Designed miniproteins, single chains. Designs and how they scored, part 2

Each design is a single chain, and the fold is of that chain. pLDDT is the mean over its residues in the fold that is shown.

## One batch from the design tools (miniprotein)

Design m37
Fold by ESMFold2-Fast:
Structure m37 (fold): chain A 64 residues (1-64)
Amino acid sequence: DNENAGLSAALAALRAGASLEAARAAYDAGVQGATPEEVEKAVLDAGGSEEAARAAAEALAKAR
């Protein structure tokens, strides 16, 4: 479920210290069916760290 994948990515980003803006970027990308690489890019583009981007991408892949 893309909605659950997006939520998992957002929560992983927040736990890794990302801002609400970066977490929302992860959620929006995940809900839209983005790949792990696209979610990682979305988090980085929103100002998230490399750690938060990887955590979000990993959580997205695991939720699918």
Scores: mean pLDDT 84

Design m38
Fold by ESMFold2-Fast:
Structure m38 (fold): chain A 57 residues (1-57)
Amino acid sequence: SHMEEKRRKIEEYLEQLREAGEENTVKMAELMLEKGMDLDNILTALELTLRRLKREG
């Protein structure tokens, strides 16, 4: 389903963030997921964070 695809993508981004040592961002995203926050908002936040890390250090 569309929702399952979004959750899978979030888990993919979380793995990349763990590999980058971004433990605080991972913890916050996991808390957002537990609280049932909007998956699109979580995805957008993680994508922006990963993009920033890749381009800005």
Scores: mean pLDDT 82

Design m39
Fold by ESMFold2-Fast:
Structure m39 (fold): chain A 85 residues (1-85)
Amino acid sequence: MTRREVAGEILDTLVELIKKYQKEGKTELAVEVSRFLAEVMRAFRAGDYDRVIEILERLAEFLKKHGDTEAAEKVQELIEKVREV
């Protein structure tokens, strides 16, 4: 898997999560995930993969705290993929 493919999976996963929360009327969660997306993509473009992992770990804890364990598990899978590239 290439770094570009991992970046694409991060983008797709977080965008789908934002869309899900918007459909569910969870506007505050959608806004916070959008902020995490902007931060993680900035770190990824900078080549700061340690920062990408740190941001995704904070996102996973945020999702878990708000009861979305399935989304938190998907973010943990993305962290593992980032570690492999």
Scores: mean pLDDT 86

Design m40
Fold by ESMFold2-Fast:
Structure m40 (fold): chain A 61 residues (1-61)
Amino acid sequence: MAPTEEDRQRLLEILLTLSNEQQAAFLAWARSQAVPGSPVEAALEEIAAELLRRHPDLVLP
C-alpha cells in the first residue's frame, strides 16, 4: 500500500524521537524490505532527506 502524506508525517515524528543510530538502523532495514521503484521506496527517500535536513550529522548506511 502506498503511504499517505499523513502516514509519512506520523512516521517522521516517531523517528525524530529516536536516537540517530536507531533512525539509521530503521531506514536501512526499511530500505532492504522496499521494492525498487515502489511508492514505499520513494517515501523512505523523502523521509531520509527530511531527517538529514533536520540532523545533518546523521550517518545513514
Scores: mean pLDDT 71

Design m41
Fold by ESMFold2-Fast:
Structure m41 (fold): chain A 75 residues (1-75)
Amino acid sequence: MEAFLKQIDNMQEALELLKKKLKEKGPTKEQQDLYDELVFAVTGLLRERARELARRLLDALGVTPEEKAYILSLI
């Protein structure tokens, strides 16, 4: 199922982009814990939960609206 596999690949790309942003910003304990919860949600294929957690993390990191929209589009 091509669409399902592409969704998994997109979620993996979102995780890599968020990991890069955490490194750039110097993550707080709360931001690191939120990222760990996001990894769990993605691994469990909990798309709605993953999108919620990614949105919260992106807001906490203060990324641009364009970057936030792009990363959320991958989930």
Scores: mean pLDDT 78

Design m42
Fold by ESMFold2-Fast:
Structure m42 (fold): chain A 92 residues (1-92)
Amino acid sequence: SKEKEIIKKMLESLKSVAEAIAGLSKDQAEFYVQMVKNYLLNEAKRLKLSEEDIEKLKKIMDEVIQAVLNAKSSKEASKKIVEIVDKEIEEV
């Protein structure tokens, strides 16, 4: 389905975000991931994903943000994001 392909691509883009944040300070990583959440949710709405899919993406992004906040370093945050994303991609 087209919708599943879009969601999968959005989730795969979060792996690139994880790679980027590994090179940032902890504060920069926290700021960056908040910006990514806003961007992806706006894109999902623009692409007319269902309210259910948008809500699921929002929950995944909230989990990613919490992982960054709770991590001891940007490197740890990066690893946790990849783990979250890999799990979610497998379930699409």
Scores: mean pLDDT 86

Design m43
Fold by ESMFold2-Fast:
Structure m43 (fold): chain A 90 residues (1-90)
Amino acid sequence: LEEAVRHADEAIAALDAGDYAAAARHAGEALQTALLALGLASEEEAEALRRATEAELRALLEADPTPEMREAVKRAMRGLRELAEAARRA
C-alpha cells in the first residue's frame, strides 16, 4: 500500500509539472499496486488495468487536457491515496 500512495503522489506531481507521460504511468502503477495489495485483482487483471489506465490517461492528457480533466485525474489519485492510507491503518 505504501507503493500505491507513492505512485499516486508521483502522478499528481507529474501532472503539476506537465509531464503527462509520467503522470499516466504513475497513475496506472498506483492502481495496479493498490489492487494487488488489497487482493482485489489477480496479477493478470491488475496488469491489464494498469496498461489500459496508462494508455487512456496518456492519450487524454497529451491531447491538450482541460483544467477540468486535470482536476478530475488529481481527485481520482487523491481518492486512491486516501483509500490506500486507510487500508494501511486498518
Scores: mean pLDDT 79

Design m44
Fold by ESMFold2-Fast:
Structure m44 (fold): chain A 93 residues (1-93)
Amino acid sequence: MEEDLKKLAEMDPEEIIERVRQAVRESLKPYVSEEEADKMAEFFEEITRIVLEGIREGDLDKAVERLAEKYGISPEEARYLVDKALRFLLSLL
């Protein structure tokens, strides 16, 4: 797990963001309008940026705090989102 987090930190963040954006768009296109798929892709892009920043800083708790503040959610809910985003990002490796 730590080695995989290091690999994510060493990857180009814009390449990771583009992969997330494309994956979300392609998954949602059959079910929603293109505008709605784009809005969802932007939401996942923002979560991904915050998580990647936390990985690079070596402080995922700070990523949890940033998400909680940005979306007005509890730290527990933000931690759940960070954990889900991490699992998704690790699946891209």
Scores: mean pLDDT 76

Design m45
Fold by ESMFold2-Fast:
Structure m45 (fold): chain A 114 residues (1-114)
Amino acid sequence: SVVEELIERLRSPDPEERARAIAQLLLLPIEELVKHLDDLIEPLARALESPDEVVRELALTFLQSLPKELHDEVVERLAPHLSPEALEELRRALAGEIPPISLETFTKYLEPLP
C-alpha cells in the first residue's frame, strides 16, 4: 500500500524525508487515507511535535485537508500523544486560525528525490 510506505517514510530521522512523505499523503484520495487513519495518528502526532517547522506546517495542513466530520475524532485520537501547546495549535489550525502551508513550499517537497 502506498499509504503504508509513506507512513514508514514519515518515521524517518530526516526531516526532509518526513516533509516529502506528508506532501505525498496530501495528494492521495481521502477514501484511501481514511482506511489507514489508525496507522496515521502516531506518526502525525510525532510530526506535530517535530522541531522542524516545515514538518509541523505540513502536518497541520494535512489535518486541515481532512473532511470536517473527521476533525473531532482525529483530535481525540491525537490528544494523548500531544503536548498541550501542540494540541492547542492543532485546534487553532482546525478552527481556521492558522493558514495552510504555502503552495510554493508544498510543491518543493513534491520534487523527485535525487
Scores: mean pLDDT 83

Design m46
Fold by ESMFold2-Fast:
Structure m46 (fold): chain A 73 residues (1-73)
Amino acid sequence: DEREKKEEEELKKFGKELGVPEDKLDEFVNIVKEYKSVVKGSIRVPQSVIDKFKQKLLELGVPEDKLDEALDF
């Protein structure tokens, strides 16, 4: 799907702007896509799940003040 490829390219660009290292951009894209899938498939996302995704993003080099922005993409 061409839309998925464009979304992945936009997510890589966004991740790079947030300070994610180039070698971790694919991992960043996968984390954000997984989070979106969880949100879409769930009636309610528990705070513990949100915190887990925030922790994964922090480990990739996303600044703490940009975590909400990264998840809202």
Scores: mean pLDDT 78

Design m47
Fold by ESMFold2-Fast:
Order: C-alpha cells, then structure tokens, then sequence
Structure m47 (fold): chain A 86 residues (1-86)
C-alpha cells in the first residue's frame, strides 16, 4: 500500500539520519528528517501511481547513500536492510 511504502521510506531515512548523527552531523540529520516529511506531503498531492514511483525512487537513492557512507566510513554499523514493498 502507499501508506506501507511511506512508512518503509521513513524507516530508511531514519537509518540514514542516525548514520549522520554518528558522524557528528546532527544538523544535517535533523534537516533530512524535516525535508522527508515535506517530500511526503508533496507526494500526497500526486495520484497514487506517481506517488509510489516517486517514493520508490527516493528510497533507492537513500539506500544508495547509506551504502556509499558505509563504504567510505567502514567503522559505521551496516544499516538494516529495508525491503521496498510492491
């Protein structure tokens, strides 16, 4: 469902925000969470099909960023894998 996809996206962003906090980037983590809620509000103005596509793309982007941070800073814990719902 769209709501399940939004929840999974929030979970992914929360993991990225925690990684940023562990790096001492607390302001960036807070801004990321704020911008995520604005993005989801914007997505709610779209039809369900486009909303799901936009969230899936954003989720893949966030997962890619977490992978890159883990590669650059191997001391960070590996983020929990969040499955993208259909």
Amino acid sequence: SLEELKEKFREAVEQLAEMLRQMGMEEAADKLLEETEKFLEYVDTLDEEKAKEYIRLAMRFVQGLMDKLTEMYPQLPVPEKIEVPE
Scores: mean pLDDT 80

Design m48
Fold by ESMFold2-Fast:
Structure m48 (fold): chain A 96 residues (1-96)
Amino acid sequence: GEFYLKTVESSRDLAIAAKENLERAARKGSITPEGAERLIKFARASERQAEMATEQIRGSPLYEDAQKLAEETKRAAEETERLGREVIEELEEKAA
């Protein structure tokens, strides 16, 4: 049980880190379209890992806490994708 809860916590932290890395790289002008795509995929992989780990503890006392963390992971992944798509569009427009 605790192992899967920690997996969801780690997945949340990784999805948040992907967003923060994207924002930092965009501010520094060091981001590429490929880099943004990789961060989006990483955040979405973290979301899937959180969902899978949460399902493993369905019916346990830890399930509700895992669901909340998985929802936070999903929100961070969605924000990372939104920001990453905006960055890719801006970089492609400047290259044209």
Scores: mean pLDDT 87

Design m49
Fold by ESMFold2-Fast:
Structure m49 (fold): chain A 105 residues (1-105)
Amino acid sequence: SNLEKIKKLFEEVKKLIDEMKKLANHPTIQKYLDKAKSLLDKALEYVEKGDFEKAIQYIEQALFYLWKAVQLAEIDNPELAQKLRKLLDEIVEKTSEIIKLINEM
């Protein structure tokens, strides 16, 4: 079902965020990544409730915190920022697929 595919994609996105957390020892970056994970948990909760508008809003908020993490890394460590950006690009692809699947429900 589309819901099973969406759940799998959320788990894959959270694993990519965990990879970002392993690469970035910066306390503020860790807080942004943790915030993004919590927002994605809320997004999935709203998907399961059938509130797709709220689910998409929480996905967008999560992506904003991930973007903030990459921007902060860019200031002090461009090499780290490049690695985080690659993971963010994979997350953007997977969240775009989640939104597409939501719109097909």
Scores: mean pLDDT 91

Design m50
Fold by ESMFold2-Fast:
Structure m50 (fold): chain A 71 residues (1-71)
Amino acid sequence: MSLEEAAEEISRRTGLSLGKARRILSGAIALLQSGVFSREQIIELIMKNAGLSREDAEIVLELAEEILASQ
């Protein structure tokens, strides 16, 4: 899955603008790549820093995980 495809999917599922979806997704990827945070800690950071609901934060993290699994 490409970054653009994932950002479009986040925008469709959450109602966020494509630009916001892309920025939050990039942040989630960086947190996952750091290897120092648990999955739950990443969800909490997305909620706090981006102002997302838990449901929306979980969608972002799911798609970030899918990108990393496909590269």
Scores: mean pLDDT 85

Design m51
Fold by ESMFold2-Fast:
Structure m51 (fold): chain A 115 residues (1-115)
Amino acid sequence: SMMEKELEEKEILLIADLLNISLESARIYYELMSEEKKETLKKLVERLSEAAIENMRAAQASRDALEADQAAERKAFVEQMKKAKSESEVQRLIAERRYERFLKAIEATREKLEQ
């Protein structure tokens, strides 16, 4: 139904927001989740206000604008995620990417402080 599709889109948006990943990456994560976890997520998104959903969409648009120069990296990450066979593999890939970004942010901050 249209309502079920709208709820699924909100579930994917919540995953993207919580994990700080693209909607395409979040959809891959969602597909690998167990039905029990999907049902739990569905119950959570049913409680979200329209304001909260709009804030998450605005955050995604801002992230897309900031990461426009990283489009190739984002595409490569999505292709890497598509090869994952389990939720745990996808969680590992997300954690590794987050750690790499964290290390780059530390280095950028150090360079800025040395100027």
Scores: mean pLDDT 82

Design m52
Fold by ESMFold2-Fast:
Parts: structure tokens; sequence; C-alpha cells
Structure m52 (fold): chain A 88 residues (1-88)
């Protein structure tokens, strides 16, 4: 894909994932069993989106673009998994 298309895609997904992480943290902070369940569900849904975008980027982006995005996905995946474990 073009560098401009890649940068737009990266910005959109970064904003979406950061928003999801913030909401997961807020749900965990509320501490009710229902809010913790919502946090786990949101986390799992966000991980599914990250898997889909990883596959798209690996197929459509240049190797250099894919590597940059993959590093970010791996960091977000680690953070979300840590939050899911904290919500249990």
Amino acid sequence: MSEEEFDTLLEVYKAMVETSIKKIEELIAKGTPEDKEKAIRLGKNTLDVLKEIRERVEKEASPEQAERFKKLIDEYTKKINELIEKAK
C-alpha cells in the first residue's frame, strides 16, 4: 500500500485500540463482576480486530510497513492480555 494509506490506517487503528485500552482500564477500576466481564469481552474483541489488521497489513503492506505495524500490534496485544488477566 502507499505510505499515505499506511499512515492513515496506522493512525486510525492506534486511536481505536488506545480508546479500547482506556475503556478496559476504566471497567477494571470500577471493580464490579459485571464490569470485569465487560472488560474481558472488550479485550478479546480488540484482540480479534488486531489479528484481522495484522493479516491485512502482512498481505497488502510493504515488508518494512508490515514490520513497523507488527511491533505496535505485539505491544498492544501484550498490554490487552495483561489487562484481561487483571480483570479475572
Scores: mean pLDDT 85

Design m53
Fold by ESMFold2-Fast:
Structure m53 (fold): chain A 109 residues (1-109)
Amino acid sequence: MEELIERLVRAAREALSRDPRISEEQREADVKALRDVLLSIANKPSESISFKELEELTNKYPSSVTTLGLYNYIKERFKDKESVSKEEIAEAVERITEELESRLRRFNS
C-alpha cells in the first residue's frame, strides 16, 4: 500500500500543478490530506472500513479535492455495500493512479 500511496500522491501533485487556479500551497495541502487519509486507512487494525468511517476521515479535509475525488470514486464503485475491505480500497487506489498517470502521459507526448 505505501508504494501505491506515494505513486498516487506523485500523480495527483503533478495533475494539480497543471491547474493555474491552484496555488502551490493549496496543492501541497491537498496531497498531504490525501496521503494522511490513505495512511490512516492502511494503519487501521480492521481489514474493512465502513462508509461512515471513510466519510468521517475525508470530512477532516473538506478543502482537499483529491481526497473528495477518492471518496466519491470508492462510494460509486461500491455503492451497494455498507463497508469496503482494505484490498478493495487498494484496488480502487491502483485504478485511480493508473488512470491519472495515463492521462498525464497523454498530455506530454
Scores: mean pLDDT 81

Design m54
Fold by ESMFold2-Fast:
Structure m54 (fold): chain A 117 residues (1-117)
Amino acid sequence: SSLEQLKQHAIDLLNLIGEIVRKLPSYPDKDSVLKAIEQTIERIKKAKSIKEILVILIEFLSGSKVLNTDSLSIEELLELFDFLFSRLLQGLRSLGASEEDLQQLENLWQQIKKLAS
């Protein structure tokens, strides 16, 4: 199903973020971030809708709980994700992440966006 494909791409995205974080010697609070990735993957596995997956990913990227999720459209959630994800890519690049790893993250995000639309 599209939901199961979206879950798999979200898990792949989170795993790749974890691999990049592990490779970066100067990444702040590395153990805390890797634990958050593991917890987020477990939330994705239990998600029941596309909207719930997007909310979980947004909460991970922002480090904050998303309020009034029932009032937000998929389009609004995708715009918020896109903004936060762009900031993540910029941060990882600044810390020395390879362009190959960053391109792979971007490709996984484009697949998520396409499946969620």
Scores: mean pLDDT 87

Design m55
Fold by ESMFold2-Fast:
Structure m55 (fold): chain A 78 residues (1-78)
Amino acid sequence: MKVENIGDFPVTVRVKIERDGKVILDETLSLLPGDVVEIPAKVGDTVTFIDPASGQEETVTFTAEGEEKILGNLKVTL
């Protein structure tokens, strides 16, 4: 899975990946505009994005490889 900052400002986001009811990754990312980070998510994983400033959470589940989602200033591609 790729996480890209498509906005014009730095973004800090916490990413949590759950597979079969287990947390397999819990990381805080700091992304400058245009930065891309690769994270080891797979089809069927539950991925939670947390804004550490607000505590707001967005949860996504990918059903296919190459699936793309937009989460505010973040583009997420499996």
Scores: mean pLDDT 84

Design m56
Fold by ESMFold2-Fast:
Structure m56 (fold): chain A 66 residues (1-66)
Amino acid sequence: LSEEEILARARELERTSPSAAARAAAGDIRHVAETQGAEAGIETAKRVAEESPDPGARAAARAILE
């Protein structure tokens, strides 16, 4: 994934997700990608997808990675 692709996916999910937890997860992934680059954003998305207790947050992280 390019930085442009991860940012576009994260911004879309941050705006459109009905779950507050999903929007927060997308915003966190976007912020990491903006400040630390695409690889850090991808790593954060993988961690959220695997470790987050919230199913909406996990779904948002997986959607960014696909």
Scores: mean pLDDT 82

Design m57
Fold by ESMFold2-Fast:
Structure m57 (fold): chain A 91 residues (1-91)
Amino acid sequence: DLLKEAARKLALALALEAEMSGDESVKKQLLEQARQILLDAGFSEEEAEKIVEEAEKEAKKLAKELSKEELNQLITDLYSESAKLEYEAKK
């Protein structure tokens, strides 16, 4: 499912932005946005919560392994890949 794959990529991008923000209020807002995107893509509430948890864990790992420049590039790539998948799903 291209829309579900796009939503997973967006959830990771938002989790990476949340981790980089350093602001708990911004982090909560971005993670809630990721959850809503997953629900809109057809995931159940339980699945969406699990995917957000996994994305937050992956974002914390990547933030330790990658430079700030590499993290910004990854976020850009995830948004670009998600947009392509959404475009293909609408054909």
Scores: mean pLDDT 86

Design m58
Fold by ESMFold2-Fast:
Structure m58 (fold): chain A 63 residues (1-63)
Amino acid sequence: GPSAAELAREAVAAAQAGDTERGRALAEKYLRSGASPEDVERAATAIAAAGGTEAAQALGRMI
């Protein structure tokens, strides 16, 4: 499947596009990819900065 880095980039793109459902689904796939806590925090920060608050909160609950 897609790499963790690819899933994080797609989640940021979904957030920038205002596609909250796609952003959340990508965030859930990112967590299943075996990303480290530091990578999860970095991805959550980038997604939140792009406007994906719901997806970023989903990632934050796993930390």
Scores: mean pLDDT 72

Design m59
Fold by ESMFold2-Fast:
Structure m59 (fold): chain A 86 residues (1-86)
Amino acid sequence: MSAQELMQAAINGDVDTVVEALKDDEQRARLFMAIAFEILAGSLSEEEVQKIVDTLLAAAEKLKETDPELAQRARDLAEQIKVLYK
């Protein structure tokens, strides 16, 4: 999946697609880099950033029992995105 498709999945609240992307180190990095680039370019609205954060937190909640370390990484990414946008 492309970086843009992964970012769009996060904006759309596609938690399952985001969970699978988080499990792969390359896809996780691509998702974060795409979001960071669009935030720095001013291309994401506050609503879109909030949807991305909400989707990452939902992914973390889904992962907390099966992969608590990956769940924490998802929470850390959500926090980094919030800090980067503000």
Scores: mean pLDDT 84

Design m60
Fold by ESMFold2-Fast:
Structure m60 (fold): chain A 79 residues (1-79)
Amino acid sequence: VSETIESMAKSLLVAAKEGHRLSADGVKRALGEIAKEAGKEVPESQLEKLARELVEAAEAGDKEKVEEVAKETSKLIEE
């Protein structure tokens, strides 16, 4: 779970650097699928917030912020 979220966050950074436009809704759905596979039910509002923060940080090239949000997301799903 944690490894999967970190991998996704790194992929978002690469995509943003290559000029791809990121979708917060797409990231939210990916996080929802990861949570579902982990057997966790996370409120959609929280997934939306985390997805937006990941996209914004990735588009800004802020690697540290992306890692922080990824850790928060992983902890939420693992709880």
Scores: mean pLDDT 78

Design m61
Fold by ESMFold2-Fast:
Structure m61 (fold): chain A 70 residues (1-70)
Amino acid sequence: SEVVEEAKSFVDGVREYLKEHPELLKNPVAQELYKVADELKAAIDSGAPEEVIEELMKKFRELAKKFLEE
């Protein structure tokens, strides 16, 4: 599934970024981004429907926009 593969890529990217920038955990928007990444990982691991994964991906993208517009 393209949606699942994209979600896996986002989760991996966020985790790698966290390793490089641990100071960002002080930012509430960054904390919410990481929380949604964890929710995406849990949904993927539990075999949730693509619609659920897509909804979490939308939420992740919205939060990423807010973080970048900071």
Scores: mean pLDDT 77

Design m62
Fold by ESMFold2-Fast:
Structure m62 (fold): chain A 65 residues (1-65)
Amino acid sequence: DKREEALKRIKELAKETGQVEKVEALEDGTFLVHVKDTDPTKVTGTLLRMIAIGIEEGFSIKVVP
């Protein structure tokens, strides 16, 4: 459930920033975040804030441009 909620929140944030191409939560417990890689601050600041919620469930974060 936290997985679904975390994905939803992160996806919403990605939509707002427009810097994230796609966000996926793999069954393996990994979060795949595709960023434009135009601003490293986005991947660390924006994603880290919301991913912190997902990491509570033990999600692994993987960022790819």
Scores: mean pLDDT 64

Design m63
Fold by ESMFold2-Fast:
Structure m63 (fold): chain A 64 residues (1-64)
Amino acid sequence: GSDEAVLGVLRGAYEAGNASKQELADAILRGAGERGRVTGQRAADALLAGKDVREGRELAGRAM
């Protein structure tokens, strides 16, 4: 559902190498009310695989 649309935006930013991809991922993690942990992990995976995975997960866990 909505998670899929959000991930689509993240992928576009990631492929473009846009610095704002970090802001997009952060917004996704904050908006994940029902599946914060799962959505956070997806965002981290789409962001910078192998770089920001840990921070993405931690932020998701803290938020939800």
Scores: mean pLDDT 52

Design m64
Fold by ESMFold2-Fast:
Structure m64 (fold): chain A 139 residues (1-139)
Amino acid sequence: SMMQKIVDEIVSKFVKSDIKLITAEEFKKALVAAGLSEETANAIVEKMKERGLLIKDEETGEYYVPLESVLSLMESLAGPERWGEVIRMAANGETDPDNPLLSQLLKLLYEFGKKLGLSPIGFRHFLVDYMFNGTFSNP
């Protein structure tokens, strides 16, 4: 089915990582804001949970979406040729009006950079270092 194809495509971009980007609930809200049905967004998150792709906070029981998984999904949506542009956009709080899902992920990544207390240029350098050197403080 179309829903199953969408679920499988999105989940296929996710990888195991220990770096918490955002809660599973906020990620579902972003998927719905991007135009996915609530049913499809729920199915994506539940499948990620079943495959052990979410990070569980053992103290609160809350699930988080990994940073690396969101970066992987964004690269898939934009294409590798636009990746430098996408990283700059995320650091600056810019969106792509022609790509609703990429726009929601850009917003999530921008808010994450703000929570880290990084300037736009600092966050851009952080993302480049994380992706190409694999160094986001040895977790």
Scores: mean pLDDT 79

Design m65
Fold by ESMFold2-Fast:
Structure m65 (fold): chain A 56 residues (1-56)
Amino acid sequence: MEDVENYFKDLLEKERKAIDELRPHASPEDQAAIDETRKVLEKQEKNFKEYIEKKK
């Protein structure tokens, strides 16, 4: 379980970092979309961690 959790955590962190690095070069419209995507990723990561803890 922890191996799978660490794998997804690493993927989410890499995606978040790539999005944050892209943001300064994006149009204002794309920056808003990037901000929404980052919010979704953070919420999904939190929900995933809570789900795993609840299922123990």
Scores: mean pLDDT 74

Design m66
Fold by ESMFold2-Fast:
Structure m66 (fold): chain A 116 residues (1-116)
Amino acid sequence: SPEDLRRGLELAREARRLAREAINAGEKAKKTGDDTDAQRVMELSGEAALLASAVRTLAEQNGDRRTARLSEEARRKAREAAIAAQKKDFEKAIRLSKEALRLAEEVERRLEEALS
């Protein structure tokens, strides 16, 4: 439905924002090595994964298998970024967050096109 598409778009935009913030937090954590900065990367990446999961569920309910698959990939990358941050592998966390961002941007584009 158009309402589901708008909801999915809102969630995808928020997931993109969180992934971008996770990249920035990861760059800071790489410089500082602080547990607080590592925790911030974990929180942002964890939130991005939850939002990507919500978009996947909504896409599945609307028969959009491609958007659901992209959202599941974004969820996995965001979760892997959180795990990397927990291990203080910030280069890996940044790389995975960039992959999650690219997937979130593709999901956002697809949902915007579906509303046009």
Scores: mean pLDDT 89

Design m67
Fold by ESMFold2-Fast:
Parts: structure tokens; C-alpha cells; sequence
Structure m67 (fold): chain A 79 residues (1-79)
């Protein structure tokens, strides 16, 4: 459906934006990087929830996988 196509596109765009912001933040301070990574992970979890609500489990899984990756990177930087 058009709604699933729009949500899938939004998830792909959100993943790409998260990667871009993470790469930029990692060039700066660890504290700033942690903040940016945690914010992008939160946004991806929200997109995953929306994907699940419309039955797009593939897009939800993609968003969750990227959110988990970013959170693990943030935890490593905070130690």
C-alpha cells in the first residue's frame, strides 16, 4: 500500500540520516557523539514502532537493528 511504501522510504531515509549524523559526531567530542547517537537511536525506535503499527515488520526490524547498533556505540564511548 502507499502507506507502507511511505513508511519504508521514511525508515530508509532515517537510517541514512542517522549514519550521516553519527559519522559527523564521531569526529568531535565523545560526549557530543554519545548525545547524537542516543538521539538518533530514539528516533529510529519511534520509526520502528510506526512500522509495526502498519504491519511492516521488515522496516521495523531495519530501524531496530540500526538503533541497537547506535546505542551499543554510545555505550562503548561512555565507558
Amino acid sequence: SAAKEEISRRVDETVAEADRRADEALKGSPEEAVRVLEEQARILYEEARRSTEVGDDASAAKAVAKALELRERAEALAR
Scores: mean pLDDT 85

Design m68
Fold by ESMFold2-Fast:
Structure m68 (fold): chain A 100 residues (1-100)
Amino acid sequence: MLSPEEALEKLIKLFEETIEKIKGASQEERKKILEEMIKKANEIISQVDLSDPKNQEVIELVEKTLARAYTLVADGASEEEVIKVLREGLKKLEEKKKEL
């Protein structure tokens, strides 16, 4: 299993890499990029101890952020709107890492 710190580091990196991939991507490419991000986030989440309250808070944050980003892409939102949501999530993950 991943430690809370290792899980946060992997999630932060995933968010950073996804933001860069979305820059200049078409609407169809953004959907595929987010679907891949959701898959990778779920793989990281599957490796954490769900009995730890710190992990539960991080999981809730990630799930809410990804749901919002996916809804925006489905609704045909701009690149800037999708990136803004992901950057807000990234900032909150970085804040959680500082609390460890």
Scores: mean pLDDT 85

Design m69
Fold by ESMFold2-Fast:
Structure m69 (fold): chain A 72 residues (1-72)
Amino acid sequence: MEEVAAAREAALRARATGSPVEALRTEARAVRTIGELLAREYEKQSPEKAQEVREGTRLAVERLEAQARALA
């Protein structure tokens, strides 16, 4: 839970800097961290849901990283 809060705080701070590239990269890291934590929790309930969370997280991170590269 502390890791999720820390990731959200980091993303908010990055946006405050006024750098879209930094904001997108920080958001990608936050999404990856939160996605991994959620996947681990779902693994206990349903491996299928854990796989869906991992795949969704991977696609979201790829999209954010691609946007950051386009702006850099």
Scores: mean pLDDT 75

Design m70
Fold by ESMFold2-Fast:
Structure m70 (fold): chain A 90 residues (1-90)
Amino acid sequence: SEAERERRVAEMVEALARIEGLSEQQLADLRALLEGAARARTEAELEALRARFAPRLPLFAERLYVQRLTALKLREIGDEIDRELAERLA
């Protein structure tokens, strides 16, 4: 659910703030970045998100771009393998 996603994002932002000493503004930016990354479904959406946050949170923007893109690509590979197996077994 959206409430569960929002709660997880809030928990992650709070945990990262304790580790890295982020300012209130950086916490707000990080929350927006994490929410955007969680909602993104395409590489283009992730690239747009990365570009938007790179000036303010370059390390986080790049890191989340790479991690989220990897997750999306692994899902695509899994779907392709499943499709190929279904075709070969038919």
Scores: mean pLDDT 78

